Designed miniproteins, single chains, continued (3). Designs and how they scored, part 5

Each design is a single chain, and the fold is of that chain. pLDDT is the mean over its residues in the fold that is shown.

## One batch from the design tools (miniprotein)

Design m8142
Fold by ESMFold2-Fast:
Structure m8142 (fold): chain A 100 residues (1-100)
Amino acid sequence: MEAAERMLELAREMAEELTLEEAIELLKSEDSEDQQKGAAAIAGFALREGRYDEYIELAIEEKLAMAAAAVLQLKLIEDPDAFTDEEIAEWERLIRELAE
């Protein structure tokens, strides 16, 4: 919950400062703070554009587990009915597999 609130606040700010390319570069870094900033930016782009499913799919395709998790979490905060319980479980499963 607190991590989700932090992602929501950072998402707005990072989406203003970073491009999609820069956010992806940060997510591929070994630094957890850079990964968090990149994930927040991707979630912020999804929020700004209203394209959560598109950004979740992009993050999974690019194997960016933290970004996919951030986008999913942010969407569920804004619209808890956006996905079925089965869809949420499937997204969470795919994201966990990418994090391994």
Scores: mean pLDDT 77

Design m8143
Fold by ESMFold2-Fast:
Structure m8143 (fold): chain A 68 residues (1-68)
Amino acid sequence: MEASEAAARGVGAAAQSGGGAAEEDALRGNKWATSAGMDGDLEGAIRAAEAAGAGPRGAKVGGQVGYL
């Protein structure tokens, strides 16, 4: 549980410190999702890309897997 809070803070700080890094990760995730094809992994990749752009500040669960 303690590590989860630290990870969530790291994600929030990353988005705040540059914003561009979050957008870049979202773009990469989207690109890989297209290349991977259609499977269970595709939904995860799309969600990670969207979460990276949406904002990880309040998303401890989604942000941790999206950015970290």
Scores: mean pLDDT 48

Design m8144
Fold by ESMFold2-Fast:
Structure m8144 (fold): chain A 87 residues (1-87)
Amino acid sequence: SMELEEKRKKAIEEIVDLIYEMNGKDAEEVREKVIEKIDELLKETGRYDEGEKLNEEIAEKLKEREKETGEKIKLKVDGKEGEITLL
């Protein structure tokens, strides 16, 4: 439904915004927040089989945001900043 699609689109944008807001933070902290948001969306929509598809769409939106802003996501792993795969 259109309502479900709009909800999904909004949640993906919120997750991307969250990742950018937490740029430079600990990777595990960011990952935990992203998983929480994905679980919330899956529960709300009843679409428990779409987790992998959501990961792919989040990754695509992150690439779009990087092109738009010129800002790359760099997170800390054990106190060291690096480019990391979140999903």
Scores: mean pLDDT 75

Design m8145
Fold by ESMFold2-Fast:
Structure m8145 (fold): chain A 88 residues (1-88)
Amino acid sequence: GKVTEIIDNLRALLPELAKEFLSSGKEYLEAKDIQAFAEKELGVELSKNTALEFLKDFQRVNNLNVDGKISKSELEEFEKQLEQARLD
């Protein structure tokens, strides 16, 4: 459905989201940051619950604590892994 397509688009844009977040100086990536990014980049208004589920899915896939917040350090490691995957 539409929500699934939006989530898939957000996953594809995650490297861009990570770079913008890391430049912001914030300590944690939260649902509100996902909502703001989706509105800016996709022109879509996400509910807080949809944004929170996106973060929790990311945490589950990466074996992190499923609390709906991704630390700056965790996101920096994720960005390094994405860059390495691109080169391989």
Scores: mean pLDDT 76

Design m8146
Fold by ESMFold2-Fast:
Structure m8146 (fold): chain A 88 residues (1-88)
Amino acid sequence: DKEAAERAAEAAREAGRAAVKTEKADPTSAAAAGMAAAGAEFSASLGDAEGAARSARAAAESARRAGGSEETEEGAKRAEEAAEEAEK
């Protein structure tokens, strides 16, 4: 489902942005979350729901590693949920 893939990419982008803008976040993990979000967007542009889901999960994990805010944790949770939906 292209719509599910796009939703996973959007959630991944939100998680990545939250991690990058968090002042106390680990910079390496925040950068990794941003790169994974870009991967999710690329997969979604190809209609690859499995690829988008995989990248969204990577973005969520990297965002959690970056830490530093409740916003980052909530973004990571949403990215995981969107990835599960894209995998159906």
Scores: mean pLDDT 80

Design m8147
Fold by ESMFold2-Fast:
Structure m8147 (fold): chain A 69 residues (1-69)
Amino acid sequence: SRNTQVIRVWVDYLRTRGINRTVQGIIDTRNQSSSATANRIVRQMAAIAADTGDADAAAVLAQMQAIRA
């Protein structure tokens, strides 16, 4: 699903920061649907890109937006 693809891109970004997570582990975060999780991740990535000016963060946000198109 597009939601799972967004979560995968987030996992890959976290890995560049030294944070090791799995797509399934993020999906399995208790009471959140995959859709709610993907929406939260996109908002968080947009905030990181805006607040830090990090080119890697901006590239990840663009990739997430392309998946949602």
Scores: mean pLDDT 75

Design m8148
Fold by ESMFold2-Fast:
Structure m8148 (fold): chain A 65 residues (1-65)
Amino acid sequence: SSMRRERVDQITSDALRAINDGADPDAVIDRAREELRSLGVSEETVERMVEALRLVAEAVRRDRE
């Protein structure tokens, strides 16, 4: 569904922006996971997206240090 894809993209974009802006990565990632699950995204896809967000958060934190 096009609507689901748009929502998923919005959730991930918002999460990436928040992490880059210095928000608490754990809180951002937990919220994103819940929202993706609520949209009926597969567990495998949710976990892959969460892992990608964690890697971005780690890279951002490393760069700022």
Scores: mean pLDDT 83

Design m8149
Fold by ESMFold2-Fast:
Structure m8149 (fold): chain A 62 residues (1-62)
Amino acid sequence: MVIGYTLVFLEAYLRAGSTENVTEEDIEAAAQELIRMGESPEVHREQKEKSLKQLKEDKEAK
């Protein structure tokens, strides 16, 4: 997929090796990389916040 909001999480997933091991730093780094590539920061910021919220909820559901 080439939709910017999916690229943030996909890039974080590729850095972490699995969705369960995605960290907040991986999501932040993925969002920053997409912004550097000239993508819209608004879309990536929203997707980053959504992904971080999901990650925190998943960690609490151990």
Scores: mean pLDDT 63

Design m8150
Fold by ESMFold2-Fast:
Structure m8150 (fold): chain A 102 residues (1-102)
Amino acid sequence: SIRALLVETTKAVLKTLHPDVEISDEQAAELLDHLAEYIAASPVTSERQARLKAIAEKILAGEATLADVAELLELLAERAKELGNEDVAAVLRAQAERVRAA
C-alpha cells in the first residue's frame, strides 16, 4: 500500500538522521500524518511548495498514486540536498526509484 511505503520511507529517513533511536511504525505513521498536514496547511511561496501541497492533500484524502509518491520523494530529496543532508537525499532518491520501477 502507498501508506505502508510512506511509513517505511519515513522510518528509513529517521534512522539515517538518528541511527541509535528506535522508531515504531505507529510513531512513523503519526509523524507522516503531521508532516502531510503541515505541508498541506503551509503557504505556497514557490512552484515546488505548490506541488508538495497538492500531493500532501492527496495523501491525506487517500487519493495519492505511485506517481504522486515518486514526485513527492524527489522534491523532498532536492530540498534535503539544498539543506546539506546528502544521506537523507540519497535515501529519498532510492525510494523514488523503487516506486517508479514498480
Scores: mean pLDDT 80

Design m8151
Fold by ESMFold2-Fast:
Structure m8151 (fold): chain A 88 residues (1-88)
Amino acid sequence: SAALARLEALAKEFIKLVLKYIPDVRKAIGYALRAIGAVIEAELTGDVTAAARRLLTLAQDVLKEITDPQAQKQLSALIAELQALIAE
């Protein structure tokens, strides 16, 4: 579905951001695995909205920890896209 493809693209972008900008490698991997888990759950259940809400919560948590202004801008844009997907 188009919604699932959008969620997958947003999850991939989120994973790239956490791996690049979270200096604690274990923590970055933890966020990446949780994002992957949300996508797998969406594929198994068809509930893209629930998975998007889970990824939104992760992105909001990461935004509190990221200090890089460019990363904050990219993550804020990703949060807006997740909010739009949830509002469908």
Scores: mean pLDDT 88

Design m8152
Fold by ESMFold2-Fast:
Structure m8152 (fold): chain A 55 residues (1-55)
Amino acid sequence: SDELIDLIRQANRALAQGDIDSAIQLYQQARDIAVQQGDDDLARLIDMGIQHLKA
């Protein structure tokens, strides 16, 4: 959980700095941990965010 939270914080910081590619990679790592922990709702929310950044 701490790793997931840290990855989301890092991704949000990268996004705020305009580093979209780094933000996507960090969100993907956080999404994978959410899936691993059985948090399907959080995984879905992160995945939707990634898709919006790629569009």
Scores: mean pLDDT 85

Design m8153
Fold by ESMFold2-Fast:
Structure m8153 (fold): chain A 77 residues (1-77)
Amino acid sequence: MEKLKIKMSDGSVKTFYVKTKEELILAVLKGLIESGVDVSKAIGVALRLIGEILDNPELTLEELVKIAEKLHEELMG
C-alpha cells in the first residue's frame, strides 16, 4: 500500500491510499480534479501514467507514485 499526496486549492494536503496501479490512476485523476486542475489536463496525466505502465510493465506501485508526483509538479510548475 502506497501513499499519494496531492496539494489542494486551499493549501491542505490530501492523502490517498492505493494498493493497485488502477487505484493509483483513479486517485491521481480524482485528486487533480479536486485540487482545481481542469478535467482534460487531469485525464492527460492519467493517460501518461498508463503509457509508463505499457512501456515498462515491471514498474512497481512505489515507482509509479513517484512518476505521478513528478507529473503533478510539472503540471503545477
Scores: mean pLDDT 79

Design m8154
Fold by ESMFold2-Fast:
Structure m8154 (fold): chain A 79 residues (1-79)
Amino acid sequence: GAEELQARLDELIARLRELAKTLTGLARLAAEAGIGLGLIARGVARVAGESEEAALERGIAVLERALAAVEAGNPLAPL
């Protein structure tokens, strides 16, 4: 349910925060933008009622793409 999606989103945010500590310049900005989008998705999910799970799933997909892009050396690809 939504709680499982929230836990996954929190895990992705935490992983991106750790990765961001090792980055500089545009790569760090892209990682921090991904973190911001994840936090927004959590906030929207808590307010959106019937669309909570959809908002969380979208946030998860965005963060997964951000992590993959940073790992591939193209941190701006998902933005």
Scores: mean pLDDT 69

Design m8155
Fold by ESMFold2-Fast:
Structure m8155 (fold): chain A 72 residues (1-72)
Amino acid sequence: MSVAEEVIQRIDELEKEISDLDELLRAIQELLAERYKDLSEEEKRKVHEYVLDLLAKRRPELRAQLEAAKAA
């Protein structure tokens, strides 16, 4: 039960609730800005790596959405 695990779970919930990537990124940034003071140095790195992996996964989906919108 680390604070980092709680933050990561909240990010997962935000990803499920927010379909718009820009809104999701802004919500994550605001969450991290508020919670960073509660995280240790290792926990900050863990959360940062998780966000980077999430962004890498979402970039292909964003491209697919743009291609679908252009074709339709």
Scores: mean pLDDT 73

Design m8156
Fold by ESMFold2-Fast:
Structure m8156 (fold): chain A 63 residues (1-63)
Amino acid sequence: VDDAEVAEALGLIVQAIAILSIKRGEDPEKVLEDAVRIASKIPGVDEETARKLAEEALKRAEE
């Protein structure tokens, strides 16, 4: 299995969640922290990688 493909899929899921949460008026910082916490539980995904993916998704959603 290609680890890069798994990371990209996770990034897309986090981005979709962030966009929906912002449109609903939810706190984007809380959405970011929840996404990092969930992604970090996936084997092979460390907290730093999860945070980078969540931060990128949040920035994209705000634009």
Scores: mean pLDDT 68

Design m8157
Fold by ESMFold2-Fast:
Structure m8157 (fold): chain A 77 residues (1-77)
Amino acid sequence: DKVEEANKAIERLKKRLEEVKARYQAGADPLDIEVELALLTIEAVLTRKYLAKDNPELQKKVDEILDEIERLDAEVR
């Protein structure tokens, strides 16, 4: 079930993003944070394209994650 796979992928992306935010706030190296955000962006885009393709609600959830990644990336740079 692609919907279940998409929801699991979205939950994993959210958890990883929160972990990245927490490490950034704890003083982790900005370059390490930038690399992790780039990897999360790739995973989010692939999730949107392949798992959430025909589901607008799942696409919206992925878009919200991508927006958060973009905001944090802008803050780190």
Scores: mean pLDDT 85

Design m8158
Fold by ESMFold2-Fast:
Structure m8158 (fold): chain A 95 residues (1-95)
Amino acid sequence: MKLPTNPELALMLALVSEAPEREREIYRAMLEMLTEFEKKSVNASPEEQEKIGKELIEETIEELRERLGLSEEELEEVRAALEAGLKTVRDVLLK
């Protein structure tokens, strides 16, 4: 089984098991986005990493808006968390 290499992804996995059902769906979507970003960014330039991250954040926000009916305030909180996680993934990949 593949384990997350990002410490934030490991923490989010632990939180998912204990969170209420609605919050679990949000955390799963965030984990999937960050995992997808890591996979796509391994061989990408810094400029491509920024573009990939921005596109994945917007896709995740639209999916959560449509599937869970999150408010714009809730979506902005998710966006901030995704941007923080993305920065951590980029820092780990850049070494």
Scores: mean pLDDT 71

Design m8159
Fold by ESMFold2-Fast:
Structure m8159 (fold): chain A 67 residues (1-67)
Amino acid sequence: RREELQRQILRLEEALAFVRMIKWVNGTVELAREAAKNSAGLELDLPSIDDIIDALDARIAELRAQL
């Protein structure tokens, strides 16, 4: 179980590192949302990259607490 939890934590940490590496696209997503709203009246409710990072951090913390 401990080795299983450690492997899950490692995989999540690798995913988090990858998401952090692409965090710079966060501003582009927001600009795209504003363009859709202004040009087509479309309001898109998408999670931000920061929300995704926070969710991954929370899951890693949960698994670490089980060690």
Scores: mean pLDDT 69

Design m8160
Fold by ESMFold2-Fast:
Structure m8160 (fold): chain A 82 residues (1-82)
Amino acid sequence: SVAAAVEAALPQILADFESEDPAVRKNALETLLRLLEAGVRLSPEHLRQLKEAAEKVAKTSEDPEVVELARRLVERLEEQLA
């Protein structure tokens, strides 16, 4: 399933969020956001890890587009945790 593939790729997704390449960061954030918006459900443990990582990106990135994507991702992750 897509959810299982995302969960298996979690270490790489977290690494991509912190990539020095802005294209890698944007691609990872946007891809995960699209999957969550499409209804992919992840485990609460993985949702918390992704939320913490996305919040860090939103607070530390100087790229406004990356900040906006990260904030949108946090909102979608919070919706699944509620």
Scores: mean pLDDT 84

Design m8161
Fold by ESMFold2-Fast:
Structure m8161 (fold): chain A 78 residues (1-78)
Amino acid sequence: MSQAQQYLDLGRQYFQQGRYDDSLQYFRRAIDLAPNSPVAVQALSLMSGALARQGRHDEAVRTLNQARDLARQLGITL
């Protein structure tokens, strides 16, 4: 797997543990390595979930809109 995919998977593990700050860091790293990719779409979608779990609802909505816009550009259904 690519390193971006590895960071995405690690972020998912931290998310499952309720460690949302750690998960957000790894999702950002995945996006940095593979912007404009299916990995970035998944990372943005999961970041939105982590932000919502932290009560950061406005940031969660903005991040989800970024995921939707990128998915539309790439022809991916969320």
Scores: mean pLDDT 87

Design m8162
Fold by ESMFold2-Fast:
Structure m8162 (fold): chain A 86 residues (1-86)
Amino acid sequence: MLREETEEARERAVAALGEVLGPAAAEEARREIELATEHSVEDGLALAQGYLSAAELLADPATAAEGETMLAALREYAAAVRAEMA
């Protein structure tokens, strides 16, 4: 159940980021979520949900700055998870 929820959240996050930031950013997010999920399904789900929220914020000019801040924090979170796996 949690893994299926994480897969659904990942696909939604990738689609949303692709619309806002383009396919390269979407594929990077997919890879980050997949790596986080391999370390912990909970980390993968959290990262996917975070990317969904960041994409929503980035899509609105009024909240784009908050979206950029959230995206940066999510990338740091993903990097920390990768460091734990190394």
Scores: mean pLDDT 82

Design m8163
Fold by ESMFold2-Fast:
Structure m8163 (fold): chain A 85 residues (1-85)
Amino acid sequence: MKEEEELKFEREISASFLYMAATLNKDLDSPTTPETKEWIENAIKNIENLTPEQLREVTTEAIKKANANEVSAEDLRKLADAFEK
């Protein structure tokens, strides 16, 4: 119920982490894999329906994919923009 305030705060923090990850990975030469790109597009479409716990899971997974060179800085920024909206 008051989950809306918690959700807003979680979105702000998650967006900040993703923007930071994108900035640190701005020189990534590896393109986003088709599978990861589809995952990001689905996450963006479902962002308004995610719980604070699910938002943390999406953020953690995105950072893991960045560390594995499976996502571009551009697509990380796209996900961050969707969180912040």
Scores: mean pLDDT 75

Design m8164
Fold by ESMFold2-Fast:
Structure m8164 (fold): chain A 75 residues (1-75)
Amino acid sequence: SEEEEKEKEKKLEEINKRLAEIFELIDKIKDRKVRDELRKEFVKIAEEIEKNKDDEEVPFEKLKKSEELVKKALK
């Protein structure tokens, strides 16, 4: 149905927005080594999210874990 397609589009937009926000936060990490390591890890997570973009839970679980990791690194 068209409604299901619209819901999928909204989910994809949310995923893309949150991915962009995480990359921006990683760039703010002062420790270069930690920043580079998290960037590499997050690229892999982003690939997993893309692979599982049709799954209802996996993308959001991965995003939440990534956000938590980046927030810890910013402290």
Scores: mean pLDDT 79

Design m8165
Fold by ESMFold2-Fast:
Structure m8165 (fold): chain A 81 residues (1-81)
Amino acid sequence: MKLLTNGVLTNVKTGVKAPAKGVVDGKEVTAYGLFDPGSVKVGDEVRITGEVDGEPVEAEGVVSSVDDGGVVTVKGTLLEP
């Protein structure tokens, strides 16, 4: 398991971005970010970008949970180069 640094979540539907922290385990990405309330919903498609060990990575994911404060959990899969 490796840390995602300089992470950004982008809601594919709205284009809204949020800074994120996350972890990468093989091809699986779990990222956490804070969006403005109401700007994201469970099931929204998100693009995950950031770095692992200083190398840029991208992943495609979906929002698995959102709280009323806009804290989201995203589950995704790393894109192949």
Scores: mean pLDDT 80

Design m8166
Fold by ESMFold2-Fast:
Order: C-alpha cells, then structure tokens, then sequence
Structure m8166 (fold): chain A 81 residues (1-81)
C-alpha cells in the first residue's frame, strides 16, 4: 500500500535529517513499529494518525527540533487528502 510505505519513508527521512541521536533512534523505532503494523493490516489512515501522534509527543521532548518535526507532520497530513 503506497501511503503506508510513504509514512515509513517520511519518518526514516526525518531521522536522517535529525541531529539529535536520541531523537533519531526514537524516529527509527517508530518507523519500524509502523512498518510492522502496516504488514499486520493496519489501515493507511490509522498509520498516518499514529505517526502524527508520535511526532507531536516528540516535539514536547525535543523543542529545538520542533520546526523539522512540524514539516514532516504537515507532509503526513497531506497524505490523508
């Protein structure tokens, strides 16, 4: 499913752009979890919502990276349209 693959790709791309090693590790773990969930049959819309929710929580923990996280959240929201 193209949208599910795009969610995982966006999270991995965000991890590569992140300078914080702890944030990078958390983003890669989230991407791996969502890839497994997609393979288990989770709908693309639910994967997008879970990705956005996870990134919103990471913004609270990493406020210096909030601008980068917001750009990815915007791209994820566009996948729902």
Amino acid sequence: MEKAEKVVELLRELAEKSEDPELKEQLLRQADFLEMAAKAGMPAEELIEEAIRGLEKLKEQYPQEAELLDETIKRLRELKE
Scores: mean pLDDT 83

Design m8167
Fold by ESMFold2-Fast:
Structure m8167 (fold): chain A 100 residues (1-100)
Amino acid sequence: MEELRKEIDELLEKISEAIENKDFDGARQAVEELKKVLDKAIEELSPEEAAEFIRYVQEKVLEIIDKAYELFPDDPRVKEIIETLKKYLEEAANKVLEKL
């Protein structure tokens, strides 16, 4: 759990910083790496632990979304990155719910 939270925190920070610097390719790569960590958590953790982990990530992602839209409210690249991130979190949450 702690190791996965550290990996997620580092990736979320990378996504936030990449968006702020208009490094949209870097942000997309970090989102893809984040999906791999979510998939790993679902496979390795108990369903209850995976649910707690996904909730933790969801709370952190909401902060990133708010900041990204404040900085670039009408940028379609930011919208695409955020929608991809939301999609991966929704898919992860649904996979965990199927195991609960």
Scores: mean pLDDT 84

Design m8168
Fold by ESMFold2-Fast:
Structure m8168 (fold): chain A 62 residues (1-62)
Amino acid sequence: MLSPEQQQQILALAQEIVALQDRLLDAERGGEPISQDERDRLVQGIQDRQAQIDAILAQAAA
């Protein structure tokens, strides 16, 4: 079972992922272009946060 602190951390990380995904989707749907470097940074930010969630879940499953 996840502790309340682990649940709060996962929620915060998930909210950050959503914000990064929304920025990528906004850029893809038109208006404000982003550079490939900025896109790569956003993708890396999503992956890093997903890895943190996965680590918390793995710790809770042990």
Scores: mean pLDDT 83

Design m8169
Fold by ESMFold2-Fast:
Structure m8169 (fold): chain A 77 residues (1-77)
Amino acid sequence: DVEKLAEKVKEIAIKNGLSEEEAEKFAKALKDLVLSGMPAAVAIRLVGREAQELLNEKGKTEEGEKLYKELEKLAEE
């Protein structure tokens, strides 16, 4: 269920320090990638790396690492 997956990505992003707007953009990107035929696990990891880089730019390196680990765990489901 792409909708539930996108919602979980949004929740993890907000929890780890991204704004509601930023989290929504990443959730939408994930949904668009999966609907275009990308495997969900690959899409989650790609979006997770981009979200981690955004947090790193904000000086939130530890939160970025935690976000990526949580998304990688989601990708393994």
Scores: mean pLDDT 84

Design m8170
Fold by ESMFold2-Fast:
Structure m8170 (fold): chain A 96 residues (1-96)
Amino acid sequence: AEELREEALELIEEAEEIIREAPLPPEVREGLLLSLEEIRRLVEEGKAELAAKKARALAEVLRRLARESEDPEAREALEEAAELLEEAARLLAEAA
């Protein structure tokens, strides 16, 4: 359970780095980073089930933004971050 939580946190950190480096509008980037920080806080508070639910919701937001993006670099980054959050959500759900 602890190992799954730590692995999920690493995936969330990787998604955060991808979003920080992605060519996104500043307001969009800030909103996504705040959502990632909320998920990380929930994991640290031991609220794994709620963190998993929010990670899945954020992954869906990222996939929608990717579909709407005309920048191929931004699209690729958003899709990669979504995949990382989907895996993090799976691990968090298993840890709960």
Scores: mean pLDDT 87

Design m8171
Fold by ESMFold2-Fast:
Structure m8171 (fold): chain A 80 residues (1-80)
Amino acid sequence: ALAEAVAAIDALDIAPDAKELIKLALEAWARIAQGEPLEVVEEKYGPRMLELAARVAPEELEAAGEAAMPAVRAFAQALL
């Protein structure tokens, strides 16, 4: 599930920093879904995700999010 979502994101024609941000968000989500405390996940992933979000233009991040939605939805359904 996570590996398939990451591969799908890597195949997208979007900004590298946006790819890393989305992949980190999916990894963080997977860890929370597997029972890792939210505070631990936020401490580990939060700072890097904020750095990446600051480097990606808002319009690029929006476009990247839209392009990633099919992979994100498939990943979310696999967790249920």
Scores: mean pLDDT 80

Design m8172
Fold by ESMFold2-Fast:
Structure m8172 (fold): chain A 93 residues (1-93)
Amino acid sequence: SLEEEQLKKLAELLKKMLEELLKKIKELGSEKNNLEHSKPTYRESIKELVDEIAKLIDEIAKNLPEELSEEIKELIEELLEKNRPKVEELLAE
């Protein structure tokens, strides 16, 4: 198991990354005609962020108490699943 301080840092990083992902998805959803958001580099950044979040979730889950690990996984999965169609639409174009 990781030290408590390391787990806190990973949880804070995950929260920040999730907030950034949700912000980007929201911006794309409301501003589809914005040329800056339509650029391939912007869509690539979302894909990279999703991949990084998935890796960080796995790392955190392996080192958390079972109860907390399950709760965090469920919350993150719910957030990702809710926004998955938008991410897939953006990456498919």
Scores: mean pLDDT 61

Design m8173
Fold by ESMFold2-Fast:
Structure m8173 (fold): chain A 85 residues (1-85)
Amino acid sequence: MEVEEKKREVAREIGAKMAREEFLRKKSSLSEEELEEASELFGEEVVRVLEGKAPKYPIPENEEYKKAIEEAKKKIEEIEAEAEK
């Protein structure tokens, strides 16, 4: 189902964006390639959590992470509402 892939893609994008902004804020010495890889892995974690699966990596206990989860959840709800006709 295309809707499920769209939900996962949105969750990945939101998680990756948040992780990237956090790494930049912390003045990380990661290269652009390392930053992109780490952000992508975090995006996949957001997808897992929103699908009700156990987290594969430790979840950061910070406000930025909570906001990313809430934003992804809201976007997923909007996608589900649009799919229900």
Scores: mean pLDDT 69

Design m8174
Fold by ESMFold2-Fast:
Structure m8174 (fold): chain A 93 residues (1-93)
Amino acid sequence: MTGEEFARLVREIAELVDKYNEEIEKILSKYLDPETARVFSALYEASDEEIDAAVDRVAEKYGLTPEQRDAIRATLRELRDAVKEFIEKEKKK
């Protein structure tokens, strides 16, 4: 595979990911408010405060216990941090 062919492949994947994220946001917006749906679809860009607010909104809507809310919040923060660290490591290579 040439560098140009690889760059084209990455561009096609990026376009597909953008479409996929848009469809995920549309599906989530049927069950969540637009702001919360945005946070979940773009989790790796979300701040601790945005994740906390989104989880609190979901917890209120679905009647989650404080323990369930705290577990979900911790899991989402860990997932965000892992994805962000992976992206930053790949950018430095």
Scores: mean pLDDT 70

Design m8175
Fold by ESMFold2-Fast:
Structure m8175 (fold): chain A 80 residues (1-80)
Amino acid sequence: SSIEQELRSKINSLIEELSKFVSDDLVNEIKEVVKKAKSVSELIEIYIFLGAAVSMIKAGVPKSVVEEWLLKDIEYLKEE
């Protein structure tokens, strides 16, 4: 669907922005979660989590805190 394509495009833009700040291992984990997402609902959740991470970085939250937060959310998404 057009909404799925637009969400994936926006998610890819967020991943590119995050790749400047977070580890390559974490970027690869995020890419795998996105690849496995089957529903628009899952893509919306991913989009919100990645958008929040970018906002945290821009607000000056330490990289280590943002990476730990992202890792916990990725583990949660993998279990669903």
Scores: mean pLDDT 82

Design m8176
Fold by ESMFold2-Fast:
Structure m8176 (fold): chain A 66 residues (1-66)
Amino acid sequence: KAEEYVRKADLYLNRGEWEKALKYYIEAIKIDPNNPDIVFRTYLLIKELSKVDPELAKKLLEEFKK
């Protein structure tokens, strides 16, 4: 289940749809919150996004905290 959301997130990331990609990673974390690989990948993507769109990265970090 979590892997399906990760796959979908990767697809949106390849299309340049960062917000959708990160939302699917967050859904994957909700299904498997103890998966350090998904958590780490989500954090890295938010860091990369902050170089291009820091306001969007901040908004998505706040969603991740929920």
Scores: mean pLDDT 74

